# Designs tried in a protein design run: designed miniproteins, single chains, continued (5). Part 105

Each design is a single chain, and the fold is of that chain. pLDDT is the mean over its residues in the fold that is shown.

## One batch from the design tools (miniprotein)

Design m19631
Fold by ESMFold2-Fast:
Structure m19631 (fold): chain A 66 residues (1-66)
Amino acid sequence: IEEELRREVQAMVDAAPPAGVGSAEAAKHGRRFIELLAKLKGKSVDEIEPGEAGLEFQRLIDELRA
């Protein structure tokens, strides 16, 4: 689950579009990330605050860079 969440964060970084291209792919990975985060925390998607999701995303990026 944490490994799967890290993989989604990496996929979002890799799918980050050049200007004007591929924003739909980035959006798909963003939704998948929130779904995985909700599962990891034992919550529904509706219970994940945008700020909470952003902080967890940044934390995982920092872990990947370490």
Scores: mean pLDDT 67

Design m19632
Fold by ESMFold2-Fast:
Structure m19632 (fold): chain A 69 residues (1-69)
Amino acid sequence: GAREKAEALTRELMKKMIKEGMSPEQAIKELEKHVKLTPEQKKKLLAILKKDPRAAEGEILRLLLEAYG
């Protein structure tokens, strides 16, 4: 379902950022392959990612759940 899809993609993005050293900007580009983000959503997510990538997990999941319905 939508939740399982959102959770799976969130886990993969978190793994790429934490284990593979993907930058905040690259993580947003990867997320945009799956969901369209507004400029405001990108700015907010980028700020969270730059401070603590792990703190962005909830925001990424929320954005994906909104997109997948």
Scores: mean pLDDT 82

Design m19633
Fold by ESMFold2-Fast:
Structure m19633 (fold): chain A 69 residues (1-69)
Amino acid sequence: GELIERHLVPLLGVGFQGSERAPPLGDLVAAGRFDELRDILRNGYGALPPLSDEEAEGIVDWLRRGNTA
């Protein structure tokens, strides 16, 4: 939903390549480390505030379906 498009799609576009403010999320996705990704999202990630379990799981499920920016 809206949280995925607003918060994660921009981070995937930048975060897959890594940056000072956003470690490379793409490495976790490519390695299939979705549990680690979910935990990072629950704890907050760069400028992204901590997400609820439901929000983090929704984002991980969206990425697992191959929906990447």
Scores: mean pLDDT 61

Design m19634
Fold by ESMFold2-Fast:
Structure m19634 (fold): chain A 92 residues (1-92)
Amino acid sequence: MAERRAYREALLEEVARVYRGEISIDEAAERLHRAFPEVPLPTARRQISEALEAIRLILERREELERELETLDAAAQRTYEAVLALVERIVA
């Protein structure tokens, strides 16, 4: 379908607007349907919702990983300080 690439690019722009809280899913779907009348409004709405869900899952897993790394880094920092104190006692 000749316009499929243009539609996908427009879809991603509208998904980004919804993600930033600039517009609702319904408004984004209406905008896509107006630009691409051949795409039914329910289809546009579903595709926006599915893309947002995918973004949510990716970000949720990223936040979990970042929390674990911060926890490990904090524990590593405390261990490093304890090792330094021990070294100072040995060389004194």
Scores: mean pLDDT 71

Design m19635
Fold by ESMFold2-Fast:
Structure m19635 (fold): chain A 64 residues (1-64)
Amino acid sequence: APAELAFAVGQQLRHEYETGSPLFPTLASRALAYLDLHPALNQAFINGLQSAAPPASLPLSILP
């Protein structure tokens, strides 16, 4: 579901930030572009960012 994807995007972005990933700026840009097209998903994304759980998927890493 779109909200589950937005949540997973938030979880991945948090994980990449905490691990010091060199891809973080690129992935953050992708996440923001996705949310600009889907503003209703912002809360699901924020919930993902605040989640203590590691990401179950890496949606930003498989996008072209």
Scores: mean pLDDT 73

Design m19636
Fold by ESMFold2-Fast:
Parts: C-alpha cells; structure tokens; sequence
Structure m19636 (fold): chain A 74 residues (1-74)
C-alpha cells in the first residue's frame, strides 16, 4: 500500500521497526484464520495489533492510521 508506505517513511527508523514487529506478531496470531473471509481476518488482526500497541505508546497513533488505511483498501 502506497499510503501505508508514505506513513511509515515519516516515522523514525526505530518506530518503523517497532510497527513492523507488531504487525508481524498480529499476523502470526491471526494465522489460524487465514481461510476466513477478509473482513474477519482484518477484524482479528486489528484487535490484536491494538492490544500490542498499548505496550508501545510511541507507535500507537501510527498503528491506528495504518489500520484506517488498510480498512479503506478492503
């Protein structure tokens, strides 16, 4: 996603790495749902990503913007 890439490019490198780490962890947690409809997988991924972002407040705003863009692209 070009919009997500632009958002990431505006973040410090350390925050970019943290966002990618959290996204990877959320994707791993939703692996059992991979055969479910896209909206179900996205809802589960968004919930998990938001939970993880609570432990990393420095990237919480970036995570919410990424989720907004991803939802618009569904």
Amino acid sequence: SDRIAELMAKLPEEDQKKVLELVGAAQAATEPLKDEPEEVVFAALAERLRELAKEAPEVEEAVEEILRIAEEEL
Scores: mean pLDDT 79

Design m19637
Fold by ESMFold2-Fast:
Structure m19637 (fold): chain A 65 residues (1-65)
Amino acid sequence: GSLSPAAQRADELALPVLKRTNAALKEISREEKEKGLPKDEVWKRIDEINQEAAAEFRARLAAEA
């Protein structure tokens, strides 16, 4: 199979984080369109959100162990 049972379990833990991250990125795009935020600010916020999501997922895996 493509994923082992352990990998699938880890993916299940990541799903809510990924869904929230995608929603947040969509909101940033909306704010950019509505408020005319400069690309530099938009990109910085996107990068921060992605980094926080990755850290959250890793923390969840560590706590589960």
Scores: mean pLDDT 77

Design m19638
Fold by ESMFold2-Fast:
Order: structure tokens, then sequence, then C-alpha cells
Structure m19638 (fold): chain A 65 residues (1-65)
């Protein structure tokens, strides 16, 4: 989890879309947890969210080149 969070943060800062990444994480967390807080998500749910966000970020990075 920490490694995924760091990679996401680094790419978000590099692309200058940190706010968009935070919004996307929040939206995916809301959808998976029916509007509950992020702190109520399981480690498995957080990993799924971070993997989806990281995949999307890598696609954005490739398009920005």
Amino acid sequence: LEELEKEIDELAKKLNITDQVKARIGRLGYEKNKGKLDSELTDEQRKEIYEEVLKWLKEQAEKAK
C-alpha cells in the first residue's frame, strides 16, 4: 500500500494533477464503500483503488509526452 501511495503521489506531482488524483481516489472509495469514510475501507479495497488510479495516471503520463 505505502509503495503504491508513493508512486501515485510522485506521478501526480510530476503531471501537476494532484487535486484530480485526490478527487478520483475519493470517488472510487465512495463507490466501493457506499459513501463511508476512507478510513473504513479494507486494505484490499484500498489496493484496488490505488492500482486503478496508478494505471490511469500512467496513461495520463504517456499521453502528456
Scores: mean pLDDT 72

Design m19639
Fold by ESMFold2-Fast:
Structure m19639 (fold): chain A 83 residues (1-83)
Amino acid sequence: SSAEAIAQQAIAQGRDAAEAVRRLAIQDIDEGGKLGEQKFKELAAQLEADLPPSAQSVRDQAMLEITGLFTDAMAAAVAAVEA
């Protein structure tokens, strides 16, 4: 469906953004965190704008997956710095 395609595009954008956050966070954890917060808000706003209320479950699932991508990116950066 078009809703699934929109969700997949947002998740792909989230994956690219999470990788950028991870790379920045290894250099500066605070700056990586700020970039992550900004990119997460941008993707959440995009999904709210692009998906109708009837696609709430698709939006919620995409937001959950994007949350995991950013959480994992920050955890990986912290682990790399602490090693």
Scores: mean pLDDT 87

Design m19640
Fold by ESMFold2-Fast:
Structure m19640 (fold): chain A 73 residues (1-73)
Amino acid sequence: PSEEQLEADVLVALAEIYLTLGKLDERKGNKESAIESYKKAIEVARQALEIDPTNEDARRILKEAEENIKKLK
């Protein structure tokens, strides 16, 4: 893979970690921490999409994190 592709893949992995942390905090009742983690997932997923706009995992993570924040507001 290219440097660009590896960078996008790393950002997708990081976004997935933040999404998972948000879900764990949500299950524990830590609403504020969950929202913070979801916001970080969105930020990192957007960075991945700037590098690779066709990345379906990044788009999925972005959408899921946004939907989860809406539920918690």
Scores: mean pLDDT 87

Design m19641
Fold by ESMFold2-Fast:
Structure m19641 (fold): chain A 65 residues (1-65)
Amino acid sequence: MSREEALREVDAVFEAFRIAVKEGEKYGASFSAVVKAAGEALPYIEAGNLEEARKVAEEVVKKAA
């Protein structure tokens, strides 16, 4: 893993978590549900599809509630 690849991956993880926290707050989701939502959203963020990432995160936190 190069330094640039690592930094890009860290940025994607941070964005996935930010989206998951925002959606989780709407539904009173647990920390575990937020972590799961971030993981499910991450592949879409890495693909540049932020709209789908938000939808996936919302669906995960809703199902976990």
Scores: mean pLDDT 79

Design m19642
Fold by ESMFold2-Fast:
Structure m19642 (fold): chain A 71 residues (1-71)
Amino acid sequence: SHMDQRIQQVVDDLRRTMDLLRSLGYSFDDIKRLANQMLDGIASSMSPEEQERLRAQFEKLLEEYKKEIEE
């Protein structure tokens, strides 16, 4: 759906930003904090339905990212 495509684009943008921060030497804790701050800013302009979808996909992204760092 259009909403799913829009949410996925935001998640992809957040993933690219997290990868950039990692390349600049930021710790995972700093990256997680900054990514959550960016997510909250983006979510504040969205409908409640879009916010729920975005937060669910972002949580999945964080779990996948953490596994990659811990390997």
Scores: mean pLDDT 82

Design m19643
Fold by ESMFold2-Fast:
Structure m19643 (fold): chain A 98 residues (1-98)
Amino acid sequence: SAAREALERELAAVGQEARERELEKAAERLEKELKLSKETARKILEGKDLELAEKLRDNPVFQEARREVWQATLLAIARRYEELGLPEAAADARAAAA
């Protein structure tokens, strides 16, 4: 269905926009708390530096920053589902964010 494909593209765009905003906040947090450069912080959050991400896997600041980026993406998608009158899909997205 063209309508379904359009909805999937819109939700992906909303999620990506929220992810980009939260990635900037998360990178600033890692720069301040873990003394990483902003470039390095962004690379590990985006999965572009897997070796460093693995070394920081058990670091609580890194774990929280990653969780916040993931949650922001799903909560933005949930809000968009509600705006479209799809409360069950919104509830599922919020449950995934928890």
Scores: mean pLDDT 83

Design m19644
Fold by ESMFold2-Fast:
Structure m19644 (fold): chain A 70 residues (1-70)
Amino acid sequence: MLLSKEEQEKTKEIVKKLAKENPSITDEDYKLAIRMIELGAPESEVIEVINNHKNSALASGIAIRAIANS
């Protein structure tokens, strides 16, 4: 299910803070995380993707699909 706008905003704030504190996080990783949040991905999964730089094909594919359909 899509997260509430408040939960999305909270997760985006956490992601933005992590990107500022960790210069190893690339712009692409940051953009992927923001798109995952917009798709209603839970905070824990978004943070895991950023911290581990996994950039999984599944998560990326879902994010790209949602963007294309918008």
Scores: mean pLDDT 64

Design m19645
Fold by ESMFold2-Fast:
Structure m19645 (fold): chain A 111 residues (1-111)
Amino acid sequence: MKGGKEALEGGKSGDGEKAARGAGRMAQEADRGSKEAGLAGYEAAKESGSKGGLESAENAKKAGSYGGMAGGGGAAAGSEAARRGGDGKKATAGAISGSGGGFSGGGLAGG
C-alpha cells in the first residue's frame, strides 16, 4: 500500500509526522478494502439465492464493516501517539496492526 511505504520511510528517517500521515493512509485503505470485500461477498451470496447463502452474506457484510472500523481506530491512535511522543515507529506499528485486522476481516468476509 502507498500509505505503508510512506509510514515506513517516516519511521526510518525518524519523521514522526510523515510516519503518522502514512499510518492514517494505511487505515483508510484498509477500511475501504474491508468494506468492499464484505459487499462483494454479500452480492455473490444474493446471486446464489439460497437461504444459507443469504445468511452467510449478512455475516460477511457485518464482518467487513467491523474490520474497517478496527483499521481506522488503529491508525488514529497511532497518529496521536506519534504527535505526542514524536515516535514514528510507534505510529507505524499501530497503523499496521489496525490495518492488518481490517484486511483479514474483509478477506474472510469476501472470500
Scores: mean pLDDT 48

Design m19646
Fold by ESMFold2-Fast:
Structure m19646 (fold): chain A 84 residues (1-84)
Amino acid sequence: SLIEEGERVAEEARENAKKAEELGDKKSAQLFRDGYESARRGVELAREGEKTGSATKYSAGGILLVGGQVNIDLGKRRLEEKLK
């Protein structure tokens, strides 16, 4: 489900933020924190949409989850390039 996917994305963002902080990469850590916040908000909107039958809220939740994933992917790319 969109909610389950969003919760996984948020957890991934939290773990990667800790890893980036341990490596001293504050910029990558910030990208992961931004991804976490977007995923969290996406889950909240998707949950409200499911509860109330609002397709608009559910879709908005999905868009925020995509945005969160983009920030996570950017953070991962930054970390991988710096570790080469």
Scores: mean pLDDT 84

Design m19647
Fold by ESMFold2-Fast:
Structure m19647 (fold): chain A 70 residues (1-70)
Amino acid sequence: MSEEEAKKKGEELADEAYRIGRQTAAEHGVDEGIRTLGELAGQKAKESKSDVEKITLYKKANEAVEELRA
């Protein structure tokens, strides 16, 4: 896996966690959405075998948490 492929994969995983977290926030409130996003991002990071993918995923997930709070 190239560094660019790992970054793209990390972004895709973060986008999926954000999509689910945003839906949870709409249905159950922002705090529940943030919790769901964090749990999903953590699970996907544990499944990742690339440090670049993990770093990209955490960076994008943190940005998504700030978007949900805005």
Scores: mean pLDDT 81

Design m19648
Fold by ESMFold2-Fast:
Structure m19648 (fold): chain A 87 residues (1-87)
Amino acid sequence: SPIDEFLKKLEELKKKHPELASLIDEVEETVLSNKENLTPEELEEILKTVEEFIKRYEAAKTPEERSAALLEFYQKLSELLKKAKEK
């Protein structure tokens, strides 16, 4: 199923980025709580958002830049979930 494929990809990201395991677990919990409102296309958008966040976070040179990346990620995730609920 699309959700099972999404979860498998998140587990692969956790293996590559164990320092972000807690954040990836939070994304998994959030998606599972909203699974009835999420299309396969929206799951793919969330996955891309996570991947882009990881790249930005790893490219950050300061704690302030990492905090900014984290805040922008949560804002983007919140917006995607809101759009999913509004259909």
Scores: mean pLDDT 85

Design m19649
Fold by ESMFold2-Fast:
Structure m19649 (fold): chain A 61 residues (1-61)
Amino acid sequence: SAEEAEAHTAAGHAAFGAGDPEAAARHYLKALDLDPSNEAARANAEALGVDLETRAWRPRP
């Protein structure tokens, strides 16, 4: 689970670097499903505008 969370966090970084914040948000949320203590996934999901309570991503205006 933690290893899979790490893989999703890395995939989120790759998606963000490619200019796909929606895909990045999905990967960070998957990482948090697998490991809720993953600080990198949490911080990056919040930075992208993901509401961790509702799991909704909103593109910034």
Scores: mean pLDDT 77

Design m19650
Fold by ESMFold2-Fast:
Structure m19650 (fold): chain A 57 residues (1-57)
Amino acid sequence: SERQRAAYEYARANPAAVTVAELQRRFGLSRGAASAILTLVRLEPPASFEQVAAVVR
């Protein structure tokens, strides 16, 4: 969704400073979605949002 894309871009800009709780509060995401986005950004940053959208469910 657009919220997931925005959260991914935000987390990618500041991966060390962003928390799961912040993504939940700022973008209205569930804990699972916020956690998955942060994990992808920190462990395996994909080249594009399309790849993130494919794995976040």
Scores: mean pLDDT 70

Design m19651
Fold by ESMFold2-Fast:
Structure m19651 (fold): chain A 75 residues (1-75)
Amino acid sequence: SAKEEIEKVRNEAIEKMKKAKTLEEFQDIYREALNKIREIAEKYGLSKEEIEKIVNDFRKEAQKIYDELRKKLES
């Protein structure tokens, strides 16, 4: 299902983002995952509104990881 494929991409990306050694590496992982999530959602015929919700939920989680990494790397 679309949810299962999206969740797999999201979970794999989150694990990689948490282990990122630079903010640039984090951004590359995030952008690649975001593109894959959008492609999967579009392939399964999800509405624009559903895609935006999935993307926004992922963005919020990614932002928390980004903030934590930034604090560690700026120290």
Scores: mean pLDDT 85

Design m19652
Fold by ESMFold2-Fast:
Structure m19652 (fold): chain A 91 residues (1-91)
Amino acid sequence: SELEKRKKELERELETLIRHLDNLAKIDGMSEEKTEQVREYLEEARKNLGSDIEAAREYLEKAAELSPGRLGTLIQLLIRRVEALLREEEG
């Protein structure tokens, strides 16, 4: 279905963000402690995308709260896409 294609696309984008996390965190001047916490939240969001989209959104929101600058903006864009998927499942 089109919904399943969008979920897989979002999973790939989140995986890409996680792979680039250390570089983005260094650019934004994040501490190692905050970077590791953000990594945990992004990994939990990825894990939940297929089974519990609401939980995935909550983990992305927690990651965004800790993430300044460019990383924060990228996470906010992912949150908007998760919210769009939630609206389609509710409709």
Scores: mean pLDDT 83

Design m19653
Fold by ESMFold2-Fast:
Structure m19653 (fold): chain A 86 residues (1-86)
Amino acid sequence: EAARLARLRQAAQTPLDVLIKQATDDAIKAVNDAVTAAANANAADPSLGSASYTPEQVLAMLAKAIKDATARARALHAAGQALAAS
């Protein structure tokens, strides 16, 4: 769709470091929101039992999210550059 192409073109015009920062900030927020939601769900219904994350699980989730977000930001920038060159 036209909206998807517009986003790719905008990514091509955005500096890579800015895209990485935005993607990693969004990924960190998503992990923190998921951890908070799990804690709130467990508080509302303790019978769920397994809704809470351990500190080690949270650290692993953050490390993976940052790595994946960085890789996706680089791929998006490269795709945008390829589209701009076409």
Scores: mean pLDDT 75

Design m19654
Fold by ESMFold2-Fast:
Structure m19654 (fold): chain A 100 residues (1-100)
Amino acid sequence: SISDLLKRIIGLVSRMDRLIQDTLAGRLSREETVARIEELHAEFERLLAEAKELDPSRSAFLDEVGALVGELVRAVRAGDYARARALLDEIMALIKEELS
């Protein structure tokens, strides 16, 4: 269902948040962080495409979240964890507003 897909998308964003927290705490190398964010991004894009197909009325919201997650991945690849943190906060705020 669309509800299950949205929960899985939120779960992936939460996993991205935990990944950045672990990286900032020094628990993950830069190489491990990049590898893990790439895997999470690939899964995120698959779920996003499925969610847009099931609920086209949410396409604008899902496209905005997708664009911000793309910027997040680019920030992580660049080692710009301050920007990654700011982007995660923006993504979480956007999700909260949509699902309120």
Scores: mean pLDDT 87

Design m19655
Fold by ESMFold2-Fast:
Structure m19655 (fold): chain A 81 residues (1-81)
Amino acid sequence: DEELEELRKKLKEMLEKGAPIALIEQYIIDFLKSQGVPEKEAKELVEKYMKKIEAAKTLEEKIAELDELIKAIGELLKKYR
């Protein structure tokens, strides 16, 4: 999925640059809405996984949690694509 790979690349870059969590959350929500996901469901998914990313202590752990978020987004998109 080209759009998911582009999303992953952008989010990894944002995490590596220390972008604010709120900006990363909004970026993912806007992406999911552009794919036809309802805003409420997009927010619930993002809040769940961003809490895990924020709780991770190292950049390596944050990237691992990001990869789990990308998998969850892929599964959610199967319902709306």
Scores: mean pLDDT 83

Design m19656
Fold by ESMFold2-Fast:
Structure m19656 (fold): chain A 85 residues (1-85)
Amino acid sequence: SMKEEFLKQIEKMDELYKKVKEYAEAGDVEKAEEALKEFEELAKELLEKLDEYTFLSEEEKEQLKKTLKGAIEKGRKFIEEAKKK
């Protein structure tokens, strides 16, 4: 179902975000950047499909957009801090 596909996408993105943080904390900038790039690509695909997700309210869609943008910004910040070490 569309909802099951959405939930699997979110789970994969959560895993990638955890990897960005873990790699950045370990000082592995290259792997952190790679994981963040994959996260950004999946976020873009999800945002492009948002209007197809009829099980989400308009407010939930707006909140998801803000959450994804915030996660990308935080991920970039983790990498930038790792580069300074």
Scores: mean pLDDT 85

Design m19657
Fold by ESMFold2-Fast:
Structure m19657 (fold): chain A 81 residues (1-81)
Amino acid sequence: AVAEIRALRREVLASDLPEEVKLLTGTALQEAERAVRAGDLAAALETVERGKEIARTIPDPEAREFALRVLERVEALVRAT
């Protein structure tokens, strides 16, 4: 889970997403990783849900879908832990 979350964060930072969206999404992934390492899966899921709420406000539909897909992947990794 931790290694996969780190890989997804690198993918987000390398994407063509607006810089603000990269920072917000990257922060959510970093916080989720920290919570998973602490064993607080509820906090990790809450962090992912907040990230998804922010992603839904992205004006560009393609960037929004990309960000949501990444966050859904992180949610699946956390739930599988």
Scores: mean pLDDT 78

Design m19658
Fold by ESMFold2-Fast:
Structure m19658 (fold): chain A 55 residues (1-55)
Amino acid sequence: DFTPVDLRTGKPLTTIEQLKKEGEERLEIMKVTGASDRSIEAVKKEFEEAIKELE
């Protein structure tokens, strides 16, 4: 399988790092588009829980 690479740093991404990056990108888009605080918090918690389970 193709190993995902962070486009800015060029470092290979682990599953945890990939989830963290995807979560951050999603939250940034939601903030820019004016999504509700509740939606932003819900998405943030989902990614934080997923990352904690993988640690």
Scores: mean pLDDT 70

Design m19659
Fold by ESMFold2-Fast:
Structure m19659 (fold): chain A 71 residues (1-71)
Amino acid sequence: SLAERAAAAGITVEVKNWVLDPEERQALLDWLIDQAAAAGATSLTVEFPDPEKAREALRAFYAAQGRPLPA
């Protein structure tokens, strides 16, 4: 589960406006949890305001970082 993944990484995850489907959620959060853990962070906040905007934000976020979406 996402909670188990976050706990294993040692990160507290807060998700707001939860409208993203579980598969897209898992891909994004898994990558963000990994990045946060590598940076030594103990918390991660993610917003999914609505499905279309969440997908747009996801694409923009990854494009800005020069990274592809996790498989």
Scores: mean pLDDT 64

Design m19660
Fold by ESMFold2-Fast:
Structure m19660 (fold): chain A 94 residues (1-94)
Amino acid sequence: MMEEAERAGEEARELLREHGVGAAAYAVQSAAFKSPLIGVKAAEAVMEEDPAAAEVVARALIAALQRYGEETGDLETAERAIARVREAARRALA
């Protein structure tokens, strides 16, 4: 889990640098489908690299987390992850 979260964060940051915010948002969504926590960690890494990407990345991740909750029925994990992403984006944009 930790190694996968670190790898997802590095991959998302590399995609941001090479291909822009849309590619990073896609990587973050893909990470969230494996685990909500991996998605959150990847989004936090992107927001740390480029705070201006926070809104787009947070929006993409929240959509993926809502779908995760709907498909798995694990609404508590999804809502907790969404709250964390919203707070991270708020701090990045402050």
Scores: mean pLDDT 83

Design m19661
Fold by ESMFold2-Fast:
Structure m19661 (fold): chain A 65 residues (1-65)
Amino acid sequence: SKEEELKLALEAAKQKAILEAQAQGLTVLSVEAEVIDDKKVKVTVTTTEGTIERIYDVDELLKEL
């Protein structure tokens, strides 16, 4: 279902953003994800060095699964 696909995309986006921050040597304190529209997810990662914002394409996230 579209709802289940969107849930998977949100979790994939959070995980991708966390891994990218950790790969840069940053300590992740919190992560939030929101759907901007049917095709884009915004992830906000709060780290010890500041806040990082990432925007991912839903179709690209699902393709990577």
Scores: mean pLDDT 81

Design m19662
Fold by ESMFold2-Fast:
Structure m19662 (fold): chain A 74 residues (1-74)
Amino acid sequence: SLKEALELALKNVEGALKMVEAGMPERAAKQLLIRELEKIKPLDPELAEKLIKMVEEGRSLKEIKEEVEKLLKE
């Protein structure tokens, strides 16, 4: 479901942010995030594709987190 996909996406974005805080380069954290977002495709392919595109377009992990949080409140 969309809600399950959004909750999993939020967890993965928060994980990526924690990796960057721990000293991982943001580029590496974003690549791991893309791999995790690919796993969301069976739950909601449109959401997964949207979030992957945001990462690929160079949006910050914070902006991606804010988008997922906004969608969870709707």
Scores: mean pLDDT 86

Design m19663
Fold by ESMFold2-Fast:
Structure m19663 (fold): chain A 90 residues (1-90)
Amino acid sequence: EKEELKKQYQLFLDEVSRILSDPNLSVEEIKARVHELLEKVKKFIEKLTPEEQARIDEVYARIDAAKTKEEVYKAINELVKIFHEAYKKM
């Protein structure tokens, strides 16, 4: 349902905003919160094209490999862009 996907998208944006606005989070804590977030919005991800899902998997791997806050924030911004483009097509 379109309303359920809208709620999932809004939940994603709200949590990303909280993660990015908290300067006290470690890289490991940011990664854990992103992992939890992607699991919570799994229904949204399942509605994406195989190409969009592959892009998310690639960014997720970059988040897991990130060693600095700059690297993890860059990857999170890429996730936001992918979700935004996908949501516009729904």
Scores: mean pLDDT 85

Design m19664
Fold by ESMFold2-Fast:
Structure m19664 (fold): chain A 73 residues (1-73)
Amino acid sequence: MSKEQLEEQTKLSVQLIDLSVQLTIALKEGAPQSEIDKLKIQILEISAQINELAGKLESAKKNREELEELKKK
């Protein structure tokens, strides 16, 4: 893994943690479904990018499939 790939993976991992915390708070506070769906879409997008950088192609494909399903709503 290159230095640039490691830096990108670290940046994406921090963003994923922040979004996961926001989703947990939104679910606990009963936020509108539109807000929850936006957070889930962002989490899936970042998760797919992390998995693609890590060479976890099956996990990335699953994240992309879940993302497209959420976009249908």
Scores: mean pLDDT 81

Design m19665
Fold by ESMFold2-Fast:
Structure m19665 (fold): chain A 91 residues (1-91)
Amino acid sequence: MEEAIKKFKEAAELLLEEAAKKQTNLKPEELEELVEKARKEIEGIAKETVEALSKSDKEAILEEIDEKIKEETDEAKRKLLELVREGIKAI
């Protein structure tokens, strides 16, 4: 479990870094907010997500996250959920 959490965080952080490098259309404050929120929540979300994956089908968890993304009204949280989805796929 600890190793899976670490791999999840590494994958999510790598994707965040790649997104930041390709940023040309986002406002600086939007990028900073996305990065800061993603970093702060990754540690809390990683453990809960890995625990859920150990008890449920991976596809079911991904569908749950996709539904949350569709319902999320805060753009920064929506983008954070996208990073969580990619982290799950990397496990």
Scores: mean pLDDT 64

Design m19666
Fold by ESMFold2-Fast:
Structure m19666 (fold): chain A 85 residues (1-85)
Amino acid sequence: MEQEEIDRIVERANEIYERAKKTLEELKKLGASDEIIKQAETLVRNMELLLKRLKDAKTVEEARFYLDQIEKNLKKIEELVEKAK
């Protein structure tokens, strides 16, 4: 039961990470400044590290903590998109 919930959280986190990578590519296509692109690349890299930690999570509480951090990083990337417009 708990492992099934962790697996769902991991699947959700992977979807968010893929969205973040696509958003980074869109920022590059829009001709966003080097500063904005560098910030977005750092956020995507942080999400990759959080995702690796999430996959090693032993409890739903720990998995939810890493998912929350991943969602927070996506929100920051979306804020960079608004600045690039």
Scores: mean pLDDT 85

